# Designs tried in a protein design run: designed miniproteins, single chains, continued (3). Part 73

Each design is a single chain, and the fold is of that chain. pLDDT is the mean over its residues in the fold that is shown.

## One batch from the design tools (miniprotein)

Design m10421
Fold by ESMFold2-Fast:
Structure m10421 (fold): chain A 95 residues (1-95)
Amino acid sequence: DLTPLHQAALAGDVEKVRELLAAGADVNARDIYGVTPLHAAAYSGHLEVVRLLLEAGYTDVNARDLGGFTPLEMAALAGHSEVVRLLREHGAEFP
């Protein structure tokens, strides 16, 4: 099931992402499809949310969803070049 952090990340709600991270939300939470908040933000092209999630610490930048996709692959498939750059700067790599 989606956590509040998944919902905020998918929506690009920067303010809500900051609030949830400050409250100790699990940055690595997986929904029923294995999607993390980072996958959701990366696919949607929400650069500021991607940055906040990466800088929260302990974020698994190379997590795979049930389709085998990483956040980097989802950003690349969606054409979000600046998100791809930011993810790579934080240790993301293609599987």
Scores: mean pLDDT 85

Design m10422
Fold by ESMFold2-Fast:
Structure m10422 (fold): chain A 77 residues (1-77)
Amino acid sequence: MEYVKKAEEYAKQGKYKEAAEYYKKAGEEALKQGKVEEAIEYYEKAAEAYAKLGKPFSEEGLKAGILRLEMAVDKVL
C-alpha cells in the first residue's frame, strides 16, 4: 500500500520516473505475497509511467505479460 500511494503522489506531480520506481516496488512486494493479479497491475502501471518518459519498452511491461500467461496456464490446467 505505501509504495502504491507514493507512486500515485509522484504521478500527480508529473514525476513519472519516481512513480514507475514505486509501482515496480509495489509489484515486487505483491509477488512476494503471492498476489499475482495485483503484481500484474502494478507492473503495468510502472510500464505506463516509463512510457510517459518516452520509453515505450520496459522490463516491467514484459514481466506483466509473462505473469498474465502464467496465470492463464494455471487456470486452464
Scores: mean pLDDT 73

Design m10423
Fold by ESMFold2-Fast:
Structure m10423 (fold): chain A 62 residues (1-62)
Amino acid sequence: SDLKLYQALEDFEARSEEELSFKKGDIIALLEEVDPVWWKGKSLKTGEEGLFPRNYVEEIKE
């Protein structure tokens, strides 16, 4: 598929405008693997984009 989808394992609260907040269970589309710790994604719930720690999400395989 053209987009990789991930599900939040835990809540994450953004501490800057560059970061993406989400709640456990939210679906995040991967946009960019910025570094080994931080990814850029888009919340399918809110449409917001930002950086989040990759260990807070798990890949959805359909």
Scores: mean pLDDT 84

Design m10424
Fold by ESMFold2-Fast:
Structure m10424 (fold): chain A 72 residues (1-72)
Amino acid sequence: QIAEFKEAFSLFDKDGDGTISTKELGTVMRSLGQKPTEEELELEIAVVDMDGNGTVDFPEFLTLMARKMRDS
């Protein structure tokens, strides 16, 4: 499952710098079978992009996905 998350993340990490745009986060989540609402996506971005730089790194992405998988 972690390998699947890494593969999905890497598809959107076009520069290979280990980050994706917050604008792409919703698309990545949907590609993994998640259906975040606009409100949920906004809250998740606030948690993972605490620096407000508009990017999400892989550890932040894993934390987000782990929380979603535990939320029934």
Scores: mean pLDDT 72

Design m10425
Fold by ESMFold2-Fast:
Structure m10425 (fold): chain A 90 residues (1-90)
Amino acid sequence: SALDRALLEAARAGDVAAVERLIAAGADVNAVDERGLTPLDLAALNGDHSVSDDLIVRILKDGASPLGLARNNGRTEVVEVLLRAGADPN
């Protein structure tokens, strides 16, 4: 849905306020994009345009956890919001 897509984009951007608002509006915290990436996966990496969805998939395939990636990239706050809302870390 448009709401789920907005959540995926807000999570990628690290926009905590938008993520909280969209979850409150009924967005699926475990929604997936075309690559199978969740808001948690997208939130874990820097929202820099140099980081592609393909790169995120490769990093996760190599056994990196979204929470571990978020700690390294300063994305802990947005990841914590998603986890509190029921996001699956696996």
Scores: mean pLDDT 70

Design m10426
Fold by ESMFold2-Fast:
Structure m10426 (fold): chain A 73 residues (1-73)
Amino acid sequence: MEEAIKGLEKVQELLDAGKYEEALKLALEIAEKYADDKTVAAAALLGAALAYKKLGDYEAARALVERAREVAA
């Protein structure tokens, strides 16, 4: 749990720094590693969706938001 939270904090730091490609890669890695933790996986997928949106890939962002919603349900 602590490592997952640190990973999510790092995703936010990368997003704040404008390092969207690095944030996307890390967020997807966290979502895969913590796939059995609904809260962590959903948060990571939302971080990845925001990174895609910042990169201009709105279709990929929307798909990840839908996946995060399904994981959280």
Scores: mean pLDDT 84

Design m10427
Fold by ESMFold2-Fast:
Structure m10427 (fold): chain A 64 residues (1-64)
Amino acid sequence: GKRVKVKALEDYEAKSDKEISFKKGEVREAEILKRHNRNIWEVKDLETGEVGEIPLIFVEITEL
C-alpha cells in the first residue's frame, strides 16, 4: 500500500478492537491498507505492526 506520515492532532481512544488509539503529537509512518470512506482509513503502523482504523478528522496525513 501507499506509505504516509500520520500526525495525531488530538488524543483518540479506540472505540473497538478495529481501531487504533493515539496521543496528540504522535507521528507515525504507516501504510494505507484500505480507504473505507473519506473519514475512516485502515492503516498499518510500520514501527509497531499494529493494524487498525483511524478517524481522519483527528490526524494529519502526509504522503511519502
Scores: mean pLDDT 83

Design m10428
Fold by ESMFold2-Fast:
Structure m10428 (fold): chain A 72 residues (1-72)
Amino acid sequence: DLAALFAEFDKDGDGVISAAELREVLTARSGVELSDEEVEALIKMADKDGDGVIDFAEFEAMLRAMGRLDAA
């Protein structure tokens, strides 16, 4: 499910997504409203280089850090 969700936002199939696409994934997945501040903090954790792209490993690490990998 996590890999499938990531793949939906990987529009080029290159294994990376943009920070804007990550914001949409977080909003869709969380089931709760995330503030702009919370989303920016999570994106910053995933995009350590500030290059505007996030690979699957960074995406997974970010969700694990925020405790969002649990399907409730």
Scores: mean pLDDT 67

Design m10429
Fold by ESMFold2-Fast:
Order: C-alpha cells, then structure tokens, then sequence
Structure m10429 (fold): chain A 121 residues (1-121)
C-alpha cells in the first residue's frame, strides 16, 4: 500500500529506522529498490526516492545495512540526480539531528551511514 506521497510501508519503515519492519517487509517480497509512486496514476513521483534514499537521509545505519544486504542499489539516482550518499552528505552538512515520527538520529549515525555507503560504491 502507498500513502498520499507515494511512499510504501518499506519507505516509511526505512525513514523511521524500524529495522524489524524493514526485514519483515523484504521477507514478504517488498521490492528493495521500489520508488515513490503517485497512488492515483501508479507512475513514479518526480522525486523517485527509494527506501535507501530515505534511510540515508535520516541516518538509519542498521536499516541502510539491511537494505544493502537485500540488494539495494547504492548508486540509484532519484528524479533530481541524487544518490542515497548525496542525501546523507546533505543532511550531515545541515548539522541538525533528525527526528522522524519520534525517532532521533545523531551526527554520528549520519557519519556511519556515509562510511557504509562509500564502502559499497
């Protein structure tokens, strides 16, 4: 199922760092490289964000590891030509902790996420 922004449950679980839900959804056959899709048209939304883009942007280190282990394309470019690594670097440059759905990520989580993505290029 997709929400009004075209995000699947896998996108949402990845964004909030819900590792167990990410594992569950992948085991049930969720596409690890699924892009955000307009729920009315079924076409990719202009952003074309994958779950890995959202996990990288929010500094969800363990989710990034699980997505890569399940075949996530670390070089996937969204609708703006940005990779998951670009999103993690952009977020680190802003210098603020991320709070998504009550779940916080630190600067250290972003630095670890960047290192992990760079090692898988």
Amino acid sequence: MRDKRGYTELHKAARRGDVEKVRELLEKGADVNEVAVDPETGKPVRSKLTPLHLAAFTGRVEVVEVLIENGADVNYKDGFGLTPLDYARLRLEVGRPILVDGVRSSREDLERTIALLESNL
Scores: mean pLDDT 76

Design m10430
Fold by ESMFold2-Fast:
Structure m10430 (fold): chain A 119 residues (1-119)
Amino acid sequence: SLEEKMANMQDENGNTWLHRALRSGNLEAARLALERLEKDVAAGLGDVNAKDKNGNTPLHIAAREADEETALYAVERLVELGADVNAKDKNGRTPLDLAREAGREKTVALLLELGADPD
């Protein structure tokens, strides 16, 4: 179906709708993409841990998001959906590493609360 194709659609760079929405810096776009992912995951169609060409999961992108409010919303929702809080990109970086590099103190605190490895 079109819905199944959309749920599993990654572009040539491995980006899902959610990867792109989180990079947009738009909270409403991120919210809509997360609502879609929740429905797709519940139907057994979506992959909350889908990796782009650099090994970034949606959680990596959320942790690096320019707006802290969007990052906090997306991190909480993704972990509730079963995101791997300790997933590593191709450089061995976790979402926590990316949040620390971006200076996102509230996102760092939330990731640690949600079980991120401090090392």
Scores: mean pLDDT 81

Design m10431
Fold by ESMFold2-Fast:
Structure m10431 (fold): chain A 60 residues (1-60)
Amino acid sequence: VLPTAAFLFVAARRGDLEGVKALLKTPGIDVTARDAEGRTALDLAREHGHDEIAEVLEAA
């Protein structure tokens, strides 16, 4: 089983808005979790130009 934060990083990188929204509804999700390079899911969404995903993550 992968950590929920790993799915959040993948969804943010891929532009999967529905996946991000579903993961944010998961109790105990850590939206501040950082990858091996110190990036959050929000950083990944911004880096890949997924502005709508970035807005959803900022609101969380």
Scores: mean pLDDT 77

Design m10432
Fold by ESMFold2-Fast:
Structure m10432 (fold): chain A 81 residues (1-81)
Amino acid sequence: MEEQRKLAEKLAEALKAGDIEKAKKYGKELVKLLKENPDLDMARYAIRLIAQAVLETPEEYKDKVTELALEIVREILKVVS
């Protein structure tokens, strides 16, 4: 639970900064933890943070960040549904 929250926050920061490499890493780790311990409240928290990060991403990274964010959200939904 606490580890999932920290990963969601790190993922959001990476997305907001346009750091695609870190965002992929944190997204993969978060999906793994949610698959091992499905928590729908944590999934909702992560999805909200990801959405906010996409809105705050600089325009030059927005397309790539949005593509990655949608992929991560789909994987989160797949492991908690």
Scores: mean pLDDT 84

Design m10433
Fold by ESMFold2-Fast:
Structure m10433 (fold): chain A 75 residues (1-75)
Amino acid sequence: SVFSDKLFKRFALLVTFDKDGDGYISAAELRHKMRSLGENLSDEKLDEIIREADIDGDGQVNYVEFLKQEAARRL
């Protein structure tokens, strides 16, 4: 996975408290959240993360499903 455990936990926390429970986040908002976490991510790394998260390529990420998949990868 392209996510570090630290980045994943911070993202999960931000999404949980910052979203109103619709279960979706835009690719642009995901990019913004990743940058706001203060991890020294390059634009290339952010593009890789967003591409991995936006499986359908529709610009919308089901962040609940994304977080479940990332949690499973971190077992």
Scores: mean pLDDT 65

Design m10434
Fold by ESMFold2-Fast:
Structure m10434 (fold): chain A 65 residues (1-65)
Amino acid sequence: SEVEEFIKEKVSSLPLSEEDKEKLKEFLLRIANGDLEKTERLIDLISFSVGGSVDDIIKKAEELL
């Protein structure tokens, strides 16, 4: 899937632990539902929010759904 490859590539580039990267990938794959535009928007938001906990990033992303 284009969405799955995009998520894996973008999350792998983030300055996160391997555990946090896996958690974030699983979250994004679950909520993306094949929507590349939605996934790109969420990853942009995450990129601007990377400086805190991955749990805080996930919570913020969930609040936008």
Scores: mean pLDDT 72

Design m10435
Fold by ESMFold2-Fast:
Structure m10435 (fold): chain A 108 residues (1-108)
Amino acid sequence: MEERRRLSEELLNLLKFGSGPELLERVERLIREGADVNARDELGRTPLHWAAMGGGPVTLDLIRLLVEAGADINARDKDGRTPLDIAREMGRNDIVDLLLSLGADESA
């Protein structure tokens, strides 16, 4: 359905550009409406890749939500980078620790 593609694009764009206190609720709503948590953009990046680049108070909750919804924690983008690789490059030790606790592979 074009609807699932639209919802998946909205999910990706929300994680790329979204911010603020309602971000977690908006992501949860898109997932409940049928957005594909494993959808890939032009860089081969999934919602979880973009969440791992994020900053702000809901980032860890977003990562947990995406993984609980079936996100591939070891998904590789076009450069072969996983969400864990991105978190390490960003110096986000809190995200690194969370991803490892959720079962991410340590291969960089």
Scores: mean pLDDT 84

Design m10436
Fold by ESMFold2-Fast:
Structure m10436 (fold): chain A 57 residues (1-57)
Amino acid sequence: MTLNAQLLEAAREGDKERVIELLEKGADPRFKDGYGKTALDLAKEYGHDEIAEILEK
């Protein structure tokens, strides 16, 4: 799985440490899934406010 796909999964699952690690490895926070959703969109949809703040900077 690509870093970008892993970032989307981590944001949806609420795995803050994995989100940070994937961003450090060069995952693109602007990458969109098949529904046009970014990691930020998924974090907000699933109520992971800390992850949303990381992705918003």
Scores: mean pLDDT 81

Design m10437
Fold by ESMFold2-Fast:
Structure m10437 (fold): chain A 60 residues (1-60)
Amino acid sequence: DLFKMFDKDGDGVITAAELKTVAPDLSDEQIEAIIKRADLDGDGVIDEEEFVRFAGLEER
């Protein structure tokens, strides 16, 4: 559900633009830092698997 909210285009990845849409109060630098933390491949996007791992840390 959270991933689907971020992935509004349904392309299977979360881009910086999509993340900015969900969290518009974050600066571009903060969004970039989040992506770099979650993106293990360095592609500049977060796939569903990486997002689930990252979001899972919030709920424990």
Scores: mean pLDDT 66

Design m10438
Fold by ESMFold2-Fast:
Formats: sequence, C-alpha cells, structure tokens
Structure m10438 (fold): chain A 80 residues (1-80)
Amino acid sequence: SKIEKIRKFYDEVAEKLLEQAPEEERESLRFQIELDRGVMDLIEAVGKVLGDEEFAEKQLIKLVARFTGMSEEEIKKKIE
C-alpha cells in the first residue's frame, strides 16, 4: 500500500540518520523517531475510522517531509 511505502521510506531515512548521528544526539533522535511513529499510527487509525485513506497518506507525507526536510513533492517521487 502507499501508506506502507511512506512509512518504509521514513524508517529507511530514520535508520540512516541514527547510524550517522553523534552519540550525544542519538537519544534525542530516538525520541523524535518514536514520537513520529506514534503519530503515524494515530494518523493511520484516523484514516481507517474516516474511511479516507487519502487523508492518512497526505498527513503521513507531511510528517515525513517535516522529518527529512524534503518537500512533499520529493517524498511523493520517492514512494512513487
């Protein structure tokens, strides 16, 4: 699914950033990643309740764009 692709892209970027982070920044970065994952779970749940998968996709793309510093358009190209 598109949601699965968006979340996979986030995880790939998060893993790379965590690997490259200085030791003193890793705790803060881990906290941000766990917080983002919780928010993504909530977004997906809300999308299911509303029957609006496009809403969930859009909100997840915005979250990933904010985390990565990439534009929403660049994220869309990375996930198809």
Scores: mean pLDDT 86

Design m10439
Fold by ESMFold2-Fast:
Structure m10439 (fold): chain A 62 residues (1-62)
Amino acid sequence: MVGEYYRAVQDFEAPTPRFLSLKKGELVRVLEVLNSDWVKVQSVATGETGYVGASLLEKVEA
């Protein structure tokens, strides 16, 4: 998971500044796994980082 690319399967609105808002289909790289439910990611489009729900992410098929 860490270092791999994922897409958001749905829109996500960040509840706090520590979380990253994503639009459905946005590409992210996983930087860190906080726990089974939350991961720290970086948006490929914007370079912004933050936590998102792991269930919101689908692994990109190359």
Scores: mean pLDDT 79

Design m10440
Fold by ESMFold2-Fast:
Structure m10440 (fold): chain A 74 residues (1-74)
Amino acid sequence: MAELEELTEEGIRLMREEGKGTRYVMKVATERSTFGVALKAAGAAQKRLSEISTVESNRRGLEAMKEEKAKKAA
């Protein structure tokens, strides 16, 4: 369990901070653990990053709407 979470966190870091692809994350995870755990970690990291990206997109959308409403009120 802990190893899967560690690999998932590393995968998110590699994809978000270093711009690595999911396949590269899987390669690194496979070198540090078993193929099965690496596959799960890469998938979980991709899903988590997608969720974070959706939240960021929604936040930017709300900021844009708020700015547009402020311009209409002025």
Scores: mean pLDDT 71

Design m10441
Fold by ESMFold2-Fast:
Structure m10441 (fold): chain A 69 residues (1-69)
Amino acid sequence: KAEEYLKKGEKALEKGDYEKAIEYFDKAAKLSKKGSFLRAKAYANAAEAYKKLGDNEKALEYLGLAQKS
């Protein structure tokens, strides 16, 4: 479920597998409830991964999604 994908994303982020982390965080967000803390956390973590990849535009987009969650 959403929590499992969030954990997989966090592990990928720790390993430096930023693209894989983003895939897991996107799945976690999609499987989580609108307005939930878990969805917000998934988007915030995806934004961090995009920052690590140097994709500042996507990082800002995902931070916006996290704040609206």
Scores: mean pLDDT 85

Design m10442
Fold by ESMFold2-Fast:
Structure m10442 (fold): chain A 66 residues (1-66)
Amino acid sequence: MSKEEFDKEVEGAIYLLRLAVEAILSKDPEERAFLREAMDRVQKLIEEGKVDEAKKLADEAIERSK
């Protein structure tokens, strides 16, 4: 794995972790469901190598949950 690919995968993992923390801390069941769905989509994008898209989706999901 190249260093660039590794660094992008690490960034993707950090965004998944951020979504997971928000979901755990959320008191609203609809917000939790939304964040869980966003996590699944972000994970799929990371697996497809689309880390930049995964990061954007994670940021948008966190903002929309506010």
Scores: mean pLDDT 74

Design m10443
Fold by ESMFold2-Fast:
Structure m10443 (fold): chain A 75 residues (1-75)
Amino acid sequence: MTAEEALQKGLEAARAGDVDTAIEYFKKALELDPNYRPALMALKALLQSKIARDPNNEEYKKLLEEVEKKMKELV
């Protein structure tokens, strides 16, 4: 599986309303290519949506911080 394939599966899961599966695939895309900007953007959007619904989810908040830090390093 390539980073692009993982992103595609994540987007399909997000479109189906399976947000948790989408996050797992976006994380997989970043494991395959840590600098894959489309996966960083998609993961950030989903994490922000998830945190808005459950503001006490420390795991998603921490993951969002890591994603935002990585995005700042990619100009």
Scores: mean pLDDT 80

Design m10444
Fold by ESMFold2-Fast:
Structure m10444 (fold): chain A 75 residues (1-75)
Amino acid sequence: SLEEERRRLDQAGLLAQPAVERIRRALEESGLTPEEVRRIGRELGFVIESDDPLELAEGLVRMAPVLAEALLEAG
């Protein structure tokens, strides 16, 4: 479930403010638009209803922990 996924991400430290901020910066550097992030979310069966970069970063971490980890490694 989404709640179980959020708990797993929190335990991994991915929902910590420094990790979310790092993912936000990686998203900015990747050139991904809010629309593209929402499209990725929809493909994974989730909805992100925000244009705020920090909220988009948190949403991405919640929906795609593997992708979030890859962004942290790349950024």
Scores: mean pLDDT 63

Design m10445
Fold by ESMFold2-Fast:
Structure m10445 (fold): chain A 76 residues (1-76)
Amino acid sequence: EKIELSETEKKILELIYLNNETGLTVQEIADALGISQATASRHLRRLEKKGLVERLDTDPPRYVPTEKGIELFKSL
């Protein structure tokens, strides 16, 4: 099944995959990609809806890849 990802969503998934041990906050992703936190948050919600990332119950929240997200990234 083909999951449609924007260029920004692919970059977000790559960053989260490369930092899977700790996860990344919305701010860390926004700063790394040079986008606003609002833009990063919107793309993260879409990735969560697709089951590709998981939001940890931390303060601030950290995002990690799901098994599905890891498999999709390896196929890119």
Scores: mean pLDDT 82

Design m10446
Fold by ESMFold2-Fast:
Structure m10446 (fold): chain A 113 residues (1-113)
Amino acid sequence: MEGAVRLIEEAAERIRAAAQEGMAKVEAIDPALGRQMGADLLSLIEEGTRRIIEAARRSLEEAARAVEEFKARLTALLDQYAAASSPEGAAHLREMKARISAELDDLGDRLRG
């Protein structure tokens, strides 16, 4: 339990950092889209992190499931914004999606053992 919460919090910090870097790049190209995406993305990260921690208090299997659910919601949101973006903005969103997906995959693997 104790080690699992630490792993989740450390992954959440890396995910937030990747999101903030990606949002800054998108905002530089399209300020309105970047600000709108930023609000949605940070809210989703906060809610996803909270749900994974609550699941971890019950079992590591439930926590791993919560990671998969969070990844699905996050990738859907990023794909939605990429579809609305310029080609340059979409490229930055794909890079952010790849980085965040890798962090969530690593977290899921660590929670499964």
Scores: mean pLDDT 86

Design m10447
Fold by ESMFold2-Fast:
Structure m10447 (fold): chain A 94 residues (1-94)
Amino acid sequence: HPLVEEALEKDEEGRTKLHIAAEEGDFETFKRYFEAVYKVDPELAKELLKAQDKEGRTALHLAEINGHEKIAEYIKKWIEENGIELPPDNEGRK
């Protein structure tokens, strides 16, 4: 799937499409990429939520830092329902 390949690419800052959508507050784009990966490979979707940029930040960290509640709540609900523990950022924040 082209969306799966795009979702896995990292930019110069180590950010995936999920990081960028979470930082920008683009909930529809976030869901589109995440759901595409989840339908193809649920384990890969879990790894995408754990993926860290160069500052150690996951997509959840970026959504919370930028005040994008809908994306943050979507991620939190999904990780809670699937028993996923996200890594802390480089400052030890979860």
Scores: mean pLDDT 80

Design m10448
Fold by ESMFold2-Fast:
Structure m10448 (fold): chain A 63 residues (1-63)
Amino acid sequence: MEELFKKLDKDGNGYITVEELKEWLKEQGIDVTDEQAEFILKRLDKDGNGRITLEELKEALEP
């Protein structure tokens, strides 16, 4: 799990960008557009900071 988090957060900023989210979803076998990735990001970004943690992403993908 730590290796996956590092792959998403290569810049070490502690948050996930649209590009990182899109790449991660492709690794999970889910192909999304930039607009879909942005929509998912905004949905998960409850703080309104334009960023998402891996935990928030997992909660949204797993019911």
Scores: mean pLDDT 66

Design m10449
Fold by ESMFold2-Fast:
Parts: structure tokens; C-alpha cells; sequence
Structure m10449 (fold): chain A 120 residues (1-120)
């Protein structure tokens, strides 16, 4: 059996790639839907802030089906990274309108402020 940490790392990589089938399999295997991106992966994610979840990564990438699977598995729609960014902030900034709509339907907080005072 894969370790919980290995499942979390694989879930983050699958979310980065938009691999919905791998996401589904990893969640079924007991991967933590709210796993934090390890520091070892932050540099490959273009100096991304700490505290990113798979949902942040999928929302930033515009991976609609991955976002749906993560939300259905109980992902925290309002999770904040160390910059105060929610998945909704990242989807709006990246211009992923369908992901924005899905996050809003899932209860995303439109009033959440990042460290610069910006809402989504």
C-alpha cells in the first residue's frame, strides 16, 4: 500500500497535470483531499506560496473535472495558502470562468482577502 504522504504527493501531481482518472483512483485509495503541497514541489510550481492544496493547483490550471472530483471528495473550497489566496482567487486571476462558476456553486467565499487586501 502507498503511504499517506506518497498518495498526497501523487494527488498534487495529478491535479497539476489535470489527470482526472489518476485523481479519482488516488482519492479512492485514501489520498488526503486537503493535502498540502510539499516544499520539494514548490519550486517546480513557479515559486508558488506555501499552503497550496490540490484544489488550489487544479483551479489555477483550469482543470474543471479535477476541481469537481476534489470538491465531491470534500476539499475545503475556502482553503487559504500562506498568501491568503483561496482556489477562487487563483481561478479568477487565471481567467478560468467555468472553474470560477463551479467554485461559487460549491460555496466559495467571494469576500476572502489575500495578504494585499484583494478579493477574487
Amino acid sequence: MLSREELGERLIRAAMLGDAEEVRELLAAGADVNALVPESLLIPILEAPRGLTPLHIAALGGHLEVVRLLLEAGADVNAKDDGGNTPLHLAVRAGHEEVVELLLEAGADTTAKDVNGNTP
Scores: mean pLDDT 77

Design m10450
Fold by ESMFold2-Fast:
Structure m10450 (fold): chain A 82 residues (1-82)
Amino acid sequence: SAFTGHTQGAYAMAFSPSNKLLASGGLDKKVIIWDVATGKQVKTLEHTSFVNAVAFLNDNQLVSASNDNTVKIWDVASGKVI
């Protein structure tokens, strides 16, 4: 999206290996998983601080790191930590 004055845009983004999903993380402490074909949010995952990094390990597992250096591995289908 275009820059706007006080935007809380995504600071970290990753595509799944199949390119069917996109993950984004930002200052709002959320990781959002998007369906690329529909542009809709599939899952919203929560951290307790700013999300610094996101990466897909495979189409079913996402890793995220927060500002407190806590790393979580998420099951994409359930939205739960594994």
Scores: mean pLDDT 76

Design m10451
Fold by ESMFold2-Fast:
Structure m10451 (fold): chain A 83 residues (1-83)
Amino acid sequence: SADLYAAMGIAFYQAGDYETAKKFFEEALKLDPNNADIYTLLGIVYLKEKKYDEAIKYFQKALEIDPNNVLAKRLLEKAEKLK
């Protein structure tokens, strides 16, 4: 399920395995392509990798799906300042 892939992605992210975390979040999005929270989580991984342009893209996608996502908005502003 999408929830299981998202949970696995979070576990690998917490372990510092960002490549595996992204793979699981991408699998979650294949099952649930309009999940703003998973786009936000992908943005967080790219932000940790200092890939600011990719992080911005994912946070923007999260906000297109859910304009009221406070976390995505805050992290977008942070990524834009670090770019």
Scores: mean pLDDT 90

Design m10452
Fold by ESMFold2-Fast:
Structure m10452 (fold): chain A 87 residues (1-87)
Amino acid sequence: DIIEKIIKDFKLYDEDGDGVITKEELRSIVGDDLTDEQIDKLIKEADKDGDGKIDIEEFVEWYEKLTGLKLTKEEKEEIVKKLKESY
């Protein structure tokens, strides 16, 4: 289902398993279709704290914008819980 897909996608982006997504990890998934500047912009738009990394909560909100999916509050909470429990 969509919850499992988002969890799998986060884990694919989080290649080093530290529970956050970096510019390098994002680049490996989105490929060469985006420039460094475009990836930096996406990270800055998702990264509420300005630390250059996307955490689990920021990723879920950003994923909705990227894919056009509409998630319920309960689905978002389940994704966050399952991802945090898996680390």
Scores: mean pLDDT 71

Design m10453
Fold by ESMFold2-Fast:
Structure m10453 (fold): chain A 158 residues (1-158)
Amino acid sequence: MPSEQEQLNADLFIAAAQGDLERVKELLAQGADVNAKDENGNTPLHYAAGNGHLEVVRLLVDEYGADVNAQDNNGNTPLHLAAAYGHLEVVRYLVEQGADVNAQDNNGRTPLHLAAEYGHLEVVRYLLEQGADKNAKDNEGKTALDLAKKEEVKKLLG
């Protein structure tokens, strides 16, 4: 049977993924670990950021000191997930809180590679303005430009 702590942390991942701000507050007040990792290495901040739940992201970082650069088992940070799903306001907030714009996953991909591949033009623009390395190469030797499918994203990276 899971411990009381394991159950609190499991409920916190679900509440963060759903954007349930009040349930996140209750679970953290009960002693859920803000930096808990699930079986995939995801933290509550990975779930909130990947689903675009800006107010939960702010709560986890500002009030509870969530690690903005935590890596899952694939080496993804919360910024990788926010960039991959095009959550521009979460991307902005995480970068302002000291997220590494050039962090690499286990495939050598940066947030800029994911934003370009999925064609999130305004996330690509913002990451470049924040000093994302457009010449960074993944483990296949591909840049964000090489992964870009949308012509507007290619024009921004070339």
Scores: mean pLDDT 96

Design m10454
Fold by ESMFold2-Fast:
Structure m10454 (fold): chain A 155 residues (1-155)
Amino acid sequence: DEIDRLLAELEREMNEAVSLAKKAAEYDKIDPQKANEYVDKLSEELGKAVEEFRALVDAATARANADPAQAPYAGGKILHAVSHFSLAALQIARYASKMSPEIKAKVLANLQTAADEIIAALDEGAARSPELAPYFEQAKAFVEDTLAEAQAILA
């Protein structure tokens, strides 16, 4: 199943992003250059997760458009994907909260960019699939709430 494959890839990339945030926090006071290198790798992994999320939205819309009865299944997988993003983003924010103000700002900017791109993909998907629009709107609210909580953690 293409949707399950994309979801598994997204979960793996998000888990890697959390691992990189943890490594950045471990090195921040020991080797600030190495900590910043881990934050750059974190940004790359978030970018990959956004691309996989766009592919997942495309696969979900294609499935629902081919068979509207599949909309609850496909929409549920999008909500599952956003739950993985939410858990990872909040863990990343918690690790970064203990780091320098410069790194906190950089991590917040990376999370904001990822959230904005996920929201754009959901808005594009909602325009292409009336059957999935309610699921995409719920997913968008989840991403917005996650970003607000991450901003509060990094304040």
Scores: mean pLDDT 90

